# Designed miniproteins, single chains, part 46

Each design is a single chain, and the fold is of that chain. pLDDT is the mean over its residues in the fold that is shown.

## One batch from the design tools (miniprotein)

Design m1581
Fold by ESMFold2-Fast:
Structure m1581 (fold): chain A 88 residues (1-88)
Amino acid sequence: MDLEAEINVGIVRIAEAVYNLYGENLGVVERDGVEYNVYKVESTASTGKPGIAAVLTEEAAAKPENLDLPRLVEEIAVPYTEELVKEV
């Protein structure tokens, strides 16, 4: 629905703005038809280790299929790998 989609798009826009300040955009990855903006972060607040953040794209956040996803943003404090990104 329009309102829920707008709220979710707003949330992902804020997350993208934050990660663009503190991380590096690595591009877009598709997983099971869902698109994520992936960010490399040099230091997580909890561990100080490099990690990745996966944020749904604005288009993906607007799709009805994705409105029921429990996570719009996920930050993983582990070494960056393509295999790990595929698990998001």
Scores: mean pLDDT 65

Design m1582
Fold by ESMFold2-Fast:
Structure m1582 (fold): chain A 108 residues (1-108)
Amino acid sequence: AAAEAAARRQALLDAYAEGNARGTALGRAEAEAAGLAPEEAVRLEATHALLGAAVGRLAAELGADPEQRERLWEAGREALEEIRAMVEAGATLEELEALLREVYERRL
């Protein structure tokens, strides 16, 4: 119980960090490829970082395998404009995870 709770907490933290890192890298690459102005490049990178964090945490909560994790990423990328609008409105990570779960479930 206590050891299992500690392991679950660590898995969620690791998933958050890994998702955030992947999102940041993807957002940076996309901004660079698109030749965005610095202000817009930073915004896109930040939006992808938050998407990555939400994907990582939701995948860990669901016990998602690597294939399911990639489907979550695909769902998040399809909802990128909605996620961007929510981020600009000051949405929390929990609200982003809720949107991602809805989009993912609609694809099942």
Scores: mean pLDDT 78

Design m1583
Fold by ESMFold2-Fast:
Structure m1583 (fold): chain A 80 residues (1-80)
Amino acid sequence: SEEELREKLKQLEEDIKYIEENLDTFSREELEQLLKQIEGTIKQLEALLPSLPPSLQPEAKELIERLKKLKEKIKERLAK
């Protein structure tokens, strides 16, 4: 359970990093889909946060913050 949660957080971190590094390569349609996925992931992580092992809570909080920043960057790109 805890090991599976840690692996999922690690996979999410790699996905976030990829999007952050390749943001200029996505089409408008891809960015709109990513925005919806990011919003869903933020809600899911925030809902799960109180149930996570204390050892994983700081990492999950950091990923939520990174997702929120990424969401704003995507919104800015879609506004142009």
Scores: mean pLDDT 86

Design m1584
Fold by ESMFold2-Fast:
Structure m1584 (fold): chain A 75 residues (1-75)
Amino acid sequence: GKEEALEAGEKYAEEAIEIAKEKGAGELSAEVVGGVVLLAAAVAVAAGDGEEAIELAKKTLEKIKAGEIKFPFKA
């Protein structure tokens, strides 16, 4: 449901923040990365598709792990 999709989005956002920090991102840049993952999940939930929300959050996390998402500012 919506609550479960948002919870999954928050979990993937936290994982994205930790990965960004491990890759040397500053605190603010890591928070922005987590915010992008959470926003992707929230948008899909607002559209009424909780399964798509979870999938989007997961795919966004995978792109962060692969280094495909760049952090445009430095803390």
Scores: mean pLDDT 68

Design m1585
Fold by ESMFold2-Fast:
Formats: sequence, C-alpha cells, structure tokens
Structure m1585 (fold): chain A 78 residues (1-78)
Amino acid sequence: SKEKEIEKIKEEIRKELTDFLLKNPDASPKELANQALKIMEKYRPKLLELGLSETEIAQLFGEIFLDVQLEFAKRQAG
C-alpha cells in the first residue's frame, strides 16, 4: 500500500519535471533548480506522511531530477 503510493508520487514528480522541461527547453540551471524545489515542496508532506525521512526524500527527488535531465539531454542530442 505505502510502496504503491510512493511509486505513484515518483511518477507524478517525473511527469511534472518532464512537462516543465518540454515547455521550457531553454531554462537555465537556476530556473530548473527553482522549479524542482517547488515540486519537492508540493510532495514533501505526503512523502513524510508515508514514512520517508528528509534524507530519503532528498535522495528520491535528486535521483528523479538527474534521470529526467539525462533523458531530456538524450532527446535533444538526437
């Protein structure tokens, strides 16, 4: 149950980051970082409720952010 909810939240975070990058392909690193922070703050309370620590949330978010950026970079490279 909790594991399924965490996976759903991970998918939602990935989608929001991907949607932002698709709409803002020329976004600066600072703009990307600010948007990532906003998305993290949106989902943080639910992740804490599901039993994740602040460190686990930071790791989870960092991994998704890095993965989405790498996927986006590959698409731009052709």
Scores: mean pLDDT 82

Design m1586
Fold by ESMFold2-Fast:
Structure m1586 (fold): chain A 81 residues (1-81)
Amino acid sequence: RLVIPLPRPASGQGYTAEEYVELLIAQAEAFLADPSTTREELEQLLELLRSEAEYLRSQGREELAARLEEMARRIEARIAA
């Protein structure tokens, strides 16, 4: 399964920054719940979550960025195990 980046809310999509973060977290939780998820998929997801957290912080959305960073830590822990 490909890690598909969602368009950012600033691109005029029909969702808010909060909804965007919820969608990213739901995707990450689905990958974590699937025992067949590969290391490469987890690494792609980790890179995506960190990139999007930096983007949200640059937009002044520090709380949303912190939520994605927490999810990124969970992915990193799974990779390290």
Scores: mean pLDDT 76

Design m1587
Fold by ESMFold2-Fast:
Structure m1587 (fold): chain A 86 residues (1-86)
Amino acid sequence: SYLEFLDEVKEILESNPDASEDALASVEELKEFVERGDPDFEPVMERLKEDFEKYKEGKLSLKEFELSVQIAAGVLQLSAAVRRSF
């Protein structure tokens, strides 16, 4: 479940005192996109899962992973905006 994945991401970020509130807000936005069934969420979530695995392996820094989370939310926001323009 992508919601279970995002809950794991939130828990890991909340356990880190250096984690940004912007990254945590982006996780909540991603959960809303998944819950709505937005058509572009699945490929974005799969990419974020790959980045989360790299973060857990120490191949991505916290700041690099936070950027990945924020980019994922931004991509889904842009996809939603494009759909509203038609």
Scores: mean pLDDT 83

Design m1588
Fold by ESMFold2-Fast:
Structure m1588 (fold): chain A 96 residues (1-96)
Amino acid sequence: MLSEKAKRIIELVDKLIKSKGKNSNKDWAELYKLLTSEDGVDNVKEAADYLESQGKYEEAGNLYLAAAFAKRMVGDLETADELERKGIALLRKSIK
């Protein structure tokens, strides 16, 4: 049911968080390409909705923050702000 792109985004975000970005240039480049593609925001929403359905609010929040960062890097500040607000809201749920 979850698309291959959404699954891959989840895997890459988890890997990048665990590595704290160290030695992750290849993984970041792949994630960046997925997040900045035409369907990137839709794939992020699909992945985050799946994680939320599993009660994984911290992972879902971090996914939105990663997507927000990628959108800022390509100059899409409006979409980046929207994604960041969603990520912060999910992270707030994870601490309750």
Scores: mean pLDDT 76

Design m1589
Fold by ESMFold2-Fast:
Structure m1589 (fold): chain A 81 residues (1-81)
Amino acid sequence: MSLEEQAEALRRETLARVREILDEAVRRGVISEEEAEKILAGIEQYLESLIEQVRRGEISLEQMRAQADALVAYVEREVRR
């Protein structure tokens, strides 16, 4: 698998994890569907930025995974209120 394919797979995995967290928060009435869509869109843009950084050799795949894991943890903390 190419570096680009690995980064894209990580992006899809991270978005799926975030989507599950946001869907649960909407079901619990913690956030609205509109707010969840805005959060997801912002995360999608951030992950696209990370892929570009990997493509440019500015960060490794391991660094991208660490950033993605931190992002998922951040979303979980934000919706726990």
Scores: mean pLDDT 84

Design m1590
Fold by ESMFold2-Fast:
Structure m1590 (fold): chain A 69 residues (1-69)
Amino acid sequence: SFKEYLEELVRRAEELARAGDLDGAGEIMQQLLIMHIETTDNDKAKLIFEALNRITEAVLRAEGLEAPG
């Protein structure tokens, strides 16, 4: 359930980034950052961190960063 919840957040954030809605993607990242700071569960912390990394990569790709020049 928690993993499925994170996958849905990542999917939504990646869609927002592809659409150029970087503010919307950033709001999801902010929510995940708050969850990461507040969690005492190491397994959940790892899943949240991996979700944040995936969204960050999607945002960077959408802005033409980390793409082949």
Scores: mean pLDDT 82

Design m1591
Fold by ESMFold2-Fast:
Structure m1591 (fold): chain A 66 residues (1-66)
Amino acid sequence: GAVEDALRKAYKTDPERAAQAAVAMSEAAGLPLADPDGTEKGVEQGIRAARLASESGKGKPPAAPP
């Protein structure tokens, strides 16, 4: 989706900003790790979780074909 594409592009262009956005998305997805604005390790874990969550969205479950 657009969110996935935006996150991936942001991570490549501006990893710092992408990390903050990823942590926020991680929280929204129900994957709260460490403080989003507190620790560097927390940011890394957050971006990883958000990235996985965003990637998971691509593999939607099989739907009945037309």
Scores: mean pLDDT 56

Design m1592
Fold by ESMFold2-Fast:
Structure m1592 (fold): chain A 72 residues (1-72)
Amino acid sequence: TYTTVDRAGRKPTEEEIEAIAENIYAHKKMEGVEVSLEDIKKFVKKLAEEGYSIVQIAKKALDLSPEEIKKL
């Protein structure tokens, strides 16, 4: 089950990674931005491995262009 609590130092679960990737994907689609769900999942997983929290990952992804997401 997903958690809405963002705690410093806690590694996101696989379920949390999938949920946030789907939310980012839906948000980018609403903005008319063309990105693949696969690129977003890869980006989210990379940031999670680097120690970013779910909230930090979401903020970074929303600020990035499709080109920047694909490079990560």
Scores: mean pLDDT 70

Design m1593
Fold by ESMFold2-Fast:
Structure m1593 (fold): chain A 97 residues (1-97)
Amino acid sequence: SNEIELLLQQVIELLEKFGVPQPAIQELKQNFEQVQGLSLSVQFNTLNAEVVTIATKYIPSEKRKGFYTEFDAIIQSIPELKPLLNPNAAQQFKFKE
């Protein structure tokens, strides 16, 4: 999963930029490893859920808008993941509605 590995790398760099502690980043990496080899959708949804949990716990509310703006930009820079950010754009995904 080159695209999901690229997303993970850029997300880790973004979390570090926003001051998230290394133990939380390490836990994210360990939790994500548990879904390695599953579908791209499952890997993406797991990473997104973990990122939201970490951002809520460690990033001050005043900085979360900036964090999510940069996170969305990262996802949109990876064409294969862009439909997962907007399920309505990906008609092949049965779970979007």
Scores: mean pLDDT 77

Design m1594
Fold by ESMFold2-Fast:
Structure m1594 (fold): chain A 65 residues (1-65)
Amino acid sequence: MPSPVIQQFQDMADWLLNDDRVSLEGARAALDEWLTHIKAHHPQDTAAVQRIRDQALRQLRERER
């Protein structure tokens, strides 16, 4: 099962994807802030949260096209 940190990051990404008012730039900034925190405090989870970030940003880019 994913760690609570990975699940929290996934929930945040899902929330950003469901809010049509969130820009790609704003979503990137929010996800990058949390990714920086996870890199510092939970380095073993970094690869998983990077994948979630990249997937969410791809979906947001597709929405803007």
Scores: mean pLDDT 78

Design m1595
Fold by ESMFold2-Fast:
Structure m1595 (fold): chain A 100 residues (1-100)
Amino acid sequence: SAEARRRAAEAVVAGRFEEALRISAELELQRLLDAIDTSEENQKLLAELLKTEPIKSEESRKKLIEAAKAKVEEELAAALAALREDPALAEQARADALAT
């Protein structure tokens, strides 16, 4: 949502990078779930990307949703680990956010 995007930007400017990453992960998950609900073509592409079966039943739909959640969680964990290992990445992200 626009509100969540504003909250993420405010967190980056304030130096709350872990909060910004968590909000961004929630936005990405919502984007993937919306794509599953709005387009059969997107459903097929996401199933291929996440290596799940095509949606043919409620069970296959649930598997695709669970795979999308797992991917977002894995990417968030990697981003949090990278941030903790290199604080300079956080400072660069803040500089970029302030500079447009």
Scores: mean pLDDT 75

Design m1596
Fold by ESMFold2-Fast:
Structure m1596 (fold): chain A 85 residues (1-85)
Amino acid sequence: SLRDDLQRLLQLTEHQLERARRAGAPQDVIDLLERVIGLLRQALSSSPAEQARLLREVLELFLEMQARQQGRPDLSTDLTIETPP
């Protein structure tokens, strides 16, 4: 379900934040992870339509984060969300 996906993303993002802090990641990467966590927490308390919108925002932030982490494989994410046909 979307709620289960959001909960999983929140846990993964919190783990990524911990790893990023331990690895001494740049502050912009830390800020992006904290923004994602905030959006996911908001989504978990929101309507299904709002959850879908916030999930899209989270995906865009993860793509930005991956671009900023080029050359930092220890901070890479394997986040993949299947789009129904």
Scores: mean pLDDT 73

Design m1597
Fold by ESMFold2-Fast:
Structure m1597 (fold): chain A 85 residues (1-85)
Amino acid sequence: SEKDKILERVLEELEGWIRREGERLGKEYNLTPEQIEEMIRRALEAGRKAAIDAIDQGRSYRNTLLIGRNAAMKAMMDMLQELLS
């Protein structure tokens, strides 16, 4: 379906963005490889969940990608606060 095609495209772009951003933040904040992997895992979980929900609500590709990225970024920032506190 069109929704499935949009979702697959969003998830592919979102995964690439999350992995790159997670590695960048991990280097900036001197995180261990294990901490970077966990941060990326949490971000992928949050971003995927938000993107699926947005598509189910009939949102466009662009809005879904933005919603997914925002959810992923929040998950990464929350974990950084936990690690650096």
Scores: mean pLDDT 90

Design m1598
Fold by ESMFold2-Fast:
Structure m1598 (fold): chain A 83 residues (1-83)
Amino acid sequence: SKIEKVKEAAIEALERGQVVPARVGIDELYKLGLDAIKSGNLEEAQKAIEALREVAEHARSLGFDDVAAYAEEKIKELEEKLK
């Protein structure tokens, strides 16, 4: 549920044009994903990856390409750690 709340806050920040809070949300989702991987909670890790993907898609749709690329980089890092 924390992943969902952070995701929703990041998307809302993007809709308001608030790039800094959106990046903070991406960082928090990345941390939640890392913590899930470290604890062996693969389901929670996948939820964090999907949340980052939704944030990236929203950012790109709104023209915040740099924010989308940042989220996509975090997704790639998490996916590489899950191998």
Scores: mean pLDDT 89

Design m1599
Fold by ESMFold2-Fast:
Structure m1599 (fold): chain A 93 residues (1-93)
Amino acid sequence: SLEELKKKIEELGKKIEELLKTLSEEQQKAIIEAENKAGEEAHEAGADIEVFREAMEKVIEFIKEILPKEKAEELVKLLKELEELIIKGVELM
């Protein structure tokens, strides 16, 4: 259901926030700025799923460059799970 999907997105968002809090202030700001830029690019494209996937991949690549491998792998896993849940939400509308 859409309600169960929203709950999963909220729970995943909390896990992402908890992981980000374990990072340096500089790393947190850099990732938030990358996410904001990706969000703006997706919004300007009129919510195209392919543009959203491409924007998310750019954020993932950036995370892999700035974070230690273990932290990058944890965050990337959560972001990929979030991406699939958002896409399912769009498909159910």
Scores: mean pLDDT 79

Design m1600
Fold by ESMFold2-Fast:
Structure m1600 (fold): chain A 81 residues (1-81)
Amino acid sequence: APSVEEIIEIGVEAFELYVKTGDLELALKYMSEKFKEKNVPEKDAMTVYHILLEQIELYEKGEISKEEAIELFKKRAREML
């Protein structure tokens, strides 16, 4: 099974891809493909999707910076995975 840190790294890469491209579908597809390659359990993948979408929403509303969104994502993912 992949480590929690490997799962978190993929989520951070997806967030960075979203910030660079503005394409949420592309970022989520990237994350989904990487999760399949690493055999991430569906429950853990769903948890990461929910956390990532919450951080994206806060970032887009201007409530947090990109760096704050990444750090909050990492903390919440470590807590829930």
Scores: mean pLDDT 84

Design m1601
Fold by ESMFold2-Fast:
Structure m1601 (fold): chain A 94 residues (1-94)
Amino acid sequence: SEQKEKERRLLEAIREALVELLRERGAEEEAERFREIMEELIEFIMNNDDEEAQQKKLEEARPELQELLRRGGVDAEELRAAGERLRPLIEEAS
């Protein structure tokens, strides 16, 4: 599905951007864990057509992903900047 490929591209771009931010902060352990959780989410979404199950997986992962970013020192301003860089991919996925 073209839509699923666009979503995969967006999620992979988000993963790469945030992993890089964590590594720049010296948060190597947090970066590795963040990558693992995101890769699991991407695989689940790509292999599951149930939108409710996809949403539940995202909601379950969100608190841990947020905690990893917080522990790594990624602040709201850096998240905003990353979001602006990803805007073209977000528009494509919509």
Scores: mean pLDDT 77

Design m1602
Fold by ESMFold2-Fast:
Structure m1602 (fold): chain A 90 residues (1-90)
Amino acid sequence: MIEPSPEALRGAAGAYENAAKALEKGDVHQASIYTVAAMLLAAASGDEEVIEFVRKADKEIDKHVKEGNYPEASKIAREAAARLREAADA
């Protein structure tokens, strides 16, 4: 069984925390940079379940950003970060 890299998972969580902070400020450009960083870190983990989780989270964040709902997008990013940290600490 390939264990996901805890460092990569914590990195992805940190990227989502930064994306959430950017969204709370209405900085969509900065938030986009951090969601891309989260996806690259998820890919680096080598875990298909983590990659799929981040892909779904990024899609949901993008949907709410396109709707102008930055508070909900920020909430989704923070929830994704928390789950990635839980996975890293397991």
Scores: mean pLDDT 83

Design m1603
Fold by ESMFold2-Fast:
Order: C-alpha cells, then structure tokens, then sequence
Structure m1603 (fold): chain A 69 residues (1-69)
C-alpha cells in the first residue's frame, strides 16, 4: 500500500541520516538503508514496518557507537 511504502521510505531515510551523522560513509549508509528498506517492505502491515523501522534505527545507532568505542 502507499501508506506502507511511505512509512518504509521515511524509516530507511532516518537510518541513513543517523548513520551519516555518526560518521558512516555514504556508501555504508546507502547499503544499510537499502537492507532496512527491503526488510520493512517484507512486513505485512504499515504498523509492523514502522515498529521494525524504529528497532532498525536503534540497532544502527548502537552498532556505530560500539565501533567508535
């Protein structure tokens, strides 16, 4: 649905922006955001896609912070 597609694109872009802000290369940010987008598109509803998008954002931030330490 268009609603699910909009939620997926917004979540993938938030992950990309967060990774770039934490010092990831544009290439890495693009790869991770594409993986997130595909995973969220596989979800059966917009609500489940939104929830997994928030989880993916938290996981990406935590992983980048761990590498930086």
Amino acid sequence: SAEKEAVVEAAAERVREALLALGASPELADIVSQIVRKELLAQPSAEEAAALGEEALRNAVASMRRIRE
Scores: mean pLDDT 84

Design m1604
Fold by ESMFold2-Fast:
Structure m1604 (fold): chain A 86 residues (1-86)
Amino acid sequence: MSEEDLWLETELALVEMEVALLKRIFDTVKPEDYDEMIKRVEEIIKRAEELKARAESLGNTDLVARAQSIIEEAKKLLEELKKKKE
């Protein structure tokens, strides 16, 4: 594992933890906080996409797959939040 691979793995772990935390507090979010949470999830998706592109550049298929899983979970959470706001 290179320093770049270790950094990328660490960044992906942090993004995974953030998605897990948002999923955990999802049922406790007040209507006034939906816009803030939507923005936060959109930032997570953007970050995960950046990390996926970096993993692809490194040829690390395991980290690409991990980043893709994070993107899919975050997109699902975003859809659920937008549906609650309706």
Scores: mean pLDDT 84

Design m1605
Fold by ESMFold2-Fast:
Structure m1605 (fold): chain A 62 residues (1-62)
Amino acid sequence: SEAEKEQELVAKISLYLKAGNKEAIDKLIRAHGVTPAQAEELLKKAEELNKKNEESLAAARG
C-alpha cells in the first residue's frame, strides 16, 4: 500500500538523518517524485521517529 511505502521511506530518511547524509535524503525524495510539502512532512516524520526511538531507549532503562 501507499502507507507502507511511506513508512519505509520515512525509515530510510531517519537512517540518513542519523548518518548526516542530506544528499542521500534529497536523492530519495527526488526519486519518489514527492512535492516540496510532502518532502517537509516526510522529514518531520523521520525526525519525530528518531526522537521517539531515543525516548523509548531512555524509558526502557528503568
Scores: mean pLDDT 78

Design m1606
Fold by ESMFold2-Fast:
Order: sequence, then C-alpha cells, then structure tokens
Structure m1606 (fold): chain A 73 residues (1-73)
Amino acid sequence: AEELLAATRRHLEGLRDFILAQAAAGADVERIKAILEEQRAALREALAAETDPAMRALLRAGIAAVEALLAEL
C-alpha cells in the first residue's frame, strides 16, 4: 500500500525538478503557475470529498508537491 505513495512522491519530485528547470530556461512561469493553482484547487476539492485513507494520502502528496512548486516559482 505504501509503495504506491512512495513511488508517487518520487515521480512528483522528478516532475518538480523538471518544471523548475524549464522555468529557469525561460518557460512561461505565469502560465505554469495558473495551471498549478487550478490543479491545487481541484486536488483540495477531491480531498474534501475523499474517505479512503490511501487515496487521501495520495491527494495530500499531490497538494504538497504543487504547493512546493508554486513556492519555488
């Protein structure tokens, strides 16, 4: 059960590093932020309705990854 959460966290870390590298290379940071803020809102709504502990852990990991990305951008 924990293996999926750990794999998801590693994937999100890799995606974060990739997006930060793209931003440093001159990608449209304002557009990236807008997309991330929309995704964060959707994940928060999903978490509020979710009762499965494993899914709640995945959603929280996703929210944390998006928030960390927004803080770095």
Scores: mean pLDDT 79

Design m1607
Fold by ESMFold2-Fast:
Structure m1607 (fold): chain A 74 residues (1-74)
Amino acid sequence: GDELVRAARELAQKGVQAAKQGDAVKSAAYLSAGGILVAGLDFEGDTEGAKKVREYLKKAMEQADALLEQQAKS
């Protein structure tokens, strides 16, 4: 439960940070790893934890995409 939620949030933050540095591959790798932890939360029956992490990852992916688009223009 809570440990997986924390780990997924850390991975999402690292994904956004990699996107800020223009590293699309590293960003995608961190965000994908966060998605795998959501599957683990679903398997444990932590529905609320999985829901929170899904929303957090969605926002992190949107931020990463916007940052990478800005890097591609510069």
Scores: mean pLDDT 82

Design m1608
Fold by ESMFold2-Fast:
Structure m1608 (fold): chain A 79 residues (1-79)
Amino acid sequence: MMLTEEERKLIVEFARKIQDVIDEGLKNNMSLEEIKKKIEEVYEEFLAKHPDLSPEARAALRRVYDAFIAEAESEIKKR
């Protein structure tokens, strides 16, 4: 099934929230483990608030989650 317009907007909102977590964590010299924990908390909170997301939307959201975890790991390795 195709993603709905609402599901696409929710995925974009999720991506922005995770990016803010990474940006603040890097600015405040948080450890990789602390940043990853905050990303996981945002992900779990988002799933809890939107239990009716389609399997396709959940898969897209998980791909965004995995990409941001990789980004956080990459940025910490540069320090």
Scores: mean pLDDT 80

Design m1609
Fold by ESMFold2-Fast:
Structure m1609 (fold): chain A 82 residues (1-82)
Amino acid sequence: DAEERAKAERADRLWARLSPEQRAQVDALLAEVGAAVKAGDIDAAIAALEQIRALLLSVASPEEQAVLEEAFARKREEIRSL
């Protein structure tokens, strides 16, 4: 699917721009989101997601920032619906 490929390509490009330290931080925050969702702690999951958003926005162009904000808004809605 072209949409799935485009999402994967954007993720790969943003990930490649992160430092090794930032990548480790994103990995830790992704684990934190997963653990919080499992525990039913929606507020903790959203807080960790916002930290990931801030890191990715720091390496994103203005055009990529708009796409990321839409993706993060969608993910927040998914988590809040649990």
Scores: mean pLDDT 82

Design m1610
Fold by ESMFold2-Fast:
Structure m1610 (fold): chain A 81 residues (1-81)
Amino acid sequence: HMTEEEILREMVRLAREKFPDFGIPDPEELTLEEMRAVFDRLLAELEIQYEVKHGKPVEIKPESFEERYEYFKKLIEDLES
């Protein structure tokens, strides 16, 4: 099972692959707190893109960190469609 740190690292890595123009640092070079800050910024940017695409903000947001990874993947999938 993945730890919170490993999940966070995978989210940052996925964002780097999907959004190379965002200038996301290598997650291996970041502290846990820095990865959280980067991820929070990325998630906010994806939520803005979702609102632009759909004309309304995201209605249901995750309450726990574990739910944030699934939420993050769903936002990416929606934006790619």
Scores: mean pLDDT 74

Design m1611
Fold by ESMFold2-Fast:
Structure m1611 (fold): chain A 78 residues (1-78)
Amino acid sequence: MENMEVMRELLERLRAVIERYMAQYPLPEADKEAIRASMEQAVANPRPLNDEEAEKAKKALEELDALIAQTEAALAAA
């Protein structure tokens, strides 16, 4: 149960990051729609993680939060 919550949180954070970067990156609209559809389906149907995957996912979330904070700070400073 907890591992499924970690997976859902990871997918939601990845979706937000991808949407932010897609807004700045010159991708065809068809490709953007395909990416959004894939993320929407993944968020709707999260799989339970095993213990190893759950630990990796938690670490990835922490690393993503740090990278987002660094990127936002760099953009604000520019």
Scores: mean pLDDT 67

Design m1612
Fold by ESMFold2-Fast:
Structure m1612 (fold): chain A 84 residues (1-84)
Amino acid sequence: SAEEVDFKLELYLMMLESSIDIAESAVKKGKFDLAKQNIDGAETLIEEVEKLLSQNTDAKLAAKAKEKIDEARKKIEELKKKIS
């Protein structure tokens, strides 16, 4: 249902933000293996959000999700540079 897809989108976006926050904290503490694990997890969550977007009929929620994915991708690239 549309409600189910919308709920999953919101949930996965929250999980994406949490994974990035953990990766940022891990980098700050020099825990680069933990940071890499959370970056990999965040990239998987982006793929899940993109899959849900193909099923989404709410244009406003789709626009919000795309914006959050773009923000997340920028942060992931910054974090990857810090752990390389």
Scores: mean pLDDT 86

Design m1613
Fold by ESMFold2-Fast:
Order: sequence, then structure tokens, then C-alpha cells
Structure m1613 (fold): chain A 103 residues (1-103)
Amino acid sequence: DKQAERLKELLERLPEYEELREQLEKLLEQYKNTSNKEEQYQLIKEAMRLLLKTLARMTDEQVEEMFEKQPLTEEQFQKLLEFIQQQVDTLANFIRKLKELTS
């Protein structure tokens, strides 16, 4: 059953998605607790690195090259913050649905 095999593969990846969500939530909490602009930018870059590595399967080298070639503006950092917040919610909903399928 191809559907059962696909579900098994998604369930085997569930720990990776849960770890990603927890790491993103920790970075967002650190962002809220700092008023330092440079620290806020580093936290956003780290969150994007984790997303690109886990979901887009990019290497550390590819992520570093992307940030080096295209330095982000303040407006772009705000858009990335919104995107990261949206990704945390999306991951939480996805994890919840996968767990419901196995109950």
C-alpha cells in the first residue's frame, strides 16, 4: 500500500519536524527578549538556516553563500520574522495532524 508507506516515511520524519519547531520557538523567544538589533538579525538568520537545511535540504555552505551574496535589509528581516512565525504554526498543525492519523 503506497499510502501506508508514505505515511510511515512522514512518521519517521516526525522527530525532525518536532525538533525544528522547538528550535524555531526558542529562537523566537530569544528575539522577543532582546532589544539588540544585531542579535535580532542573527536570530532571524539562524532560524532561516534551520528552515532551509531541514525543509529545503540546503547545505550550510549554500545557506552562507546566499546570505553573503544578498545582504538583508531591515524590511526583509521583518518579512522573514513573519515567515518564521507562520512556519512554526504550520509545523505545529502538521505535527498535530500526523499524530491524529496514528491515534
Scores: mean pLDDT 79

Design m1614
Fold by ESMFold2-Fast:
Structure m1614 (fold): chain A 87 residues (1-87)
Amino acid sequence: SEMEKIAYAVGELGARYGLKPIPREEIIEALEKAGVSRSLAEELFPRPTYTPAQMMARIHEITPKSEIPALVKAAADGYNKEREKLE
């Protein structure tokens, strides 16, 4: 799903940035590379910066509770895959 693509990309950003705020331009670029449309990325993340934790909070806010476990798994998968690449 689109939300699972976004959660996976947030996981990858979490591995790269940790607790550091990410500029909106870098967030939009990462989401476009993940196959998310620019318009959707801009609508979901209107603030000038987000930490990965703030991005996950935003995704949780708009996602049905029944779908949250799949997003948590997607984010964990993205995090672990990106951490492996950075070694």
Scores: mean pLDDT 84

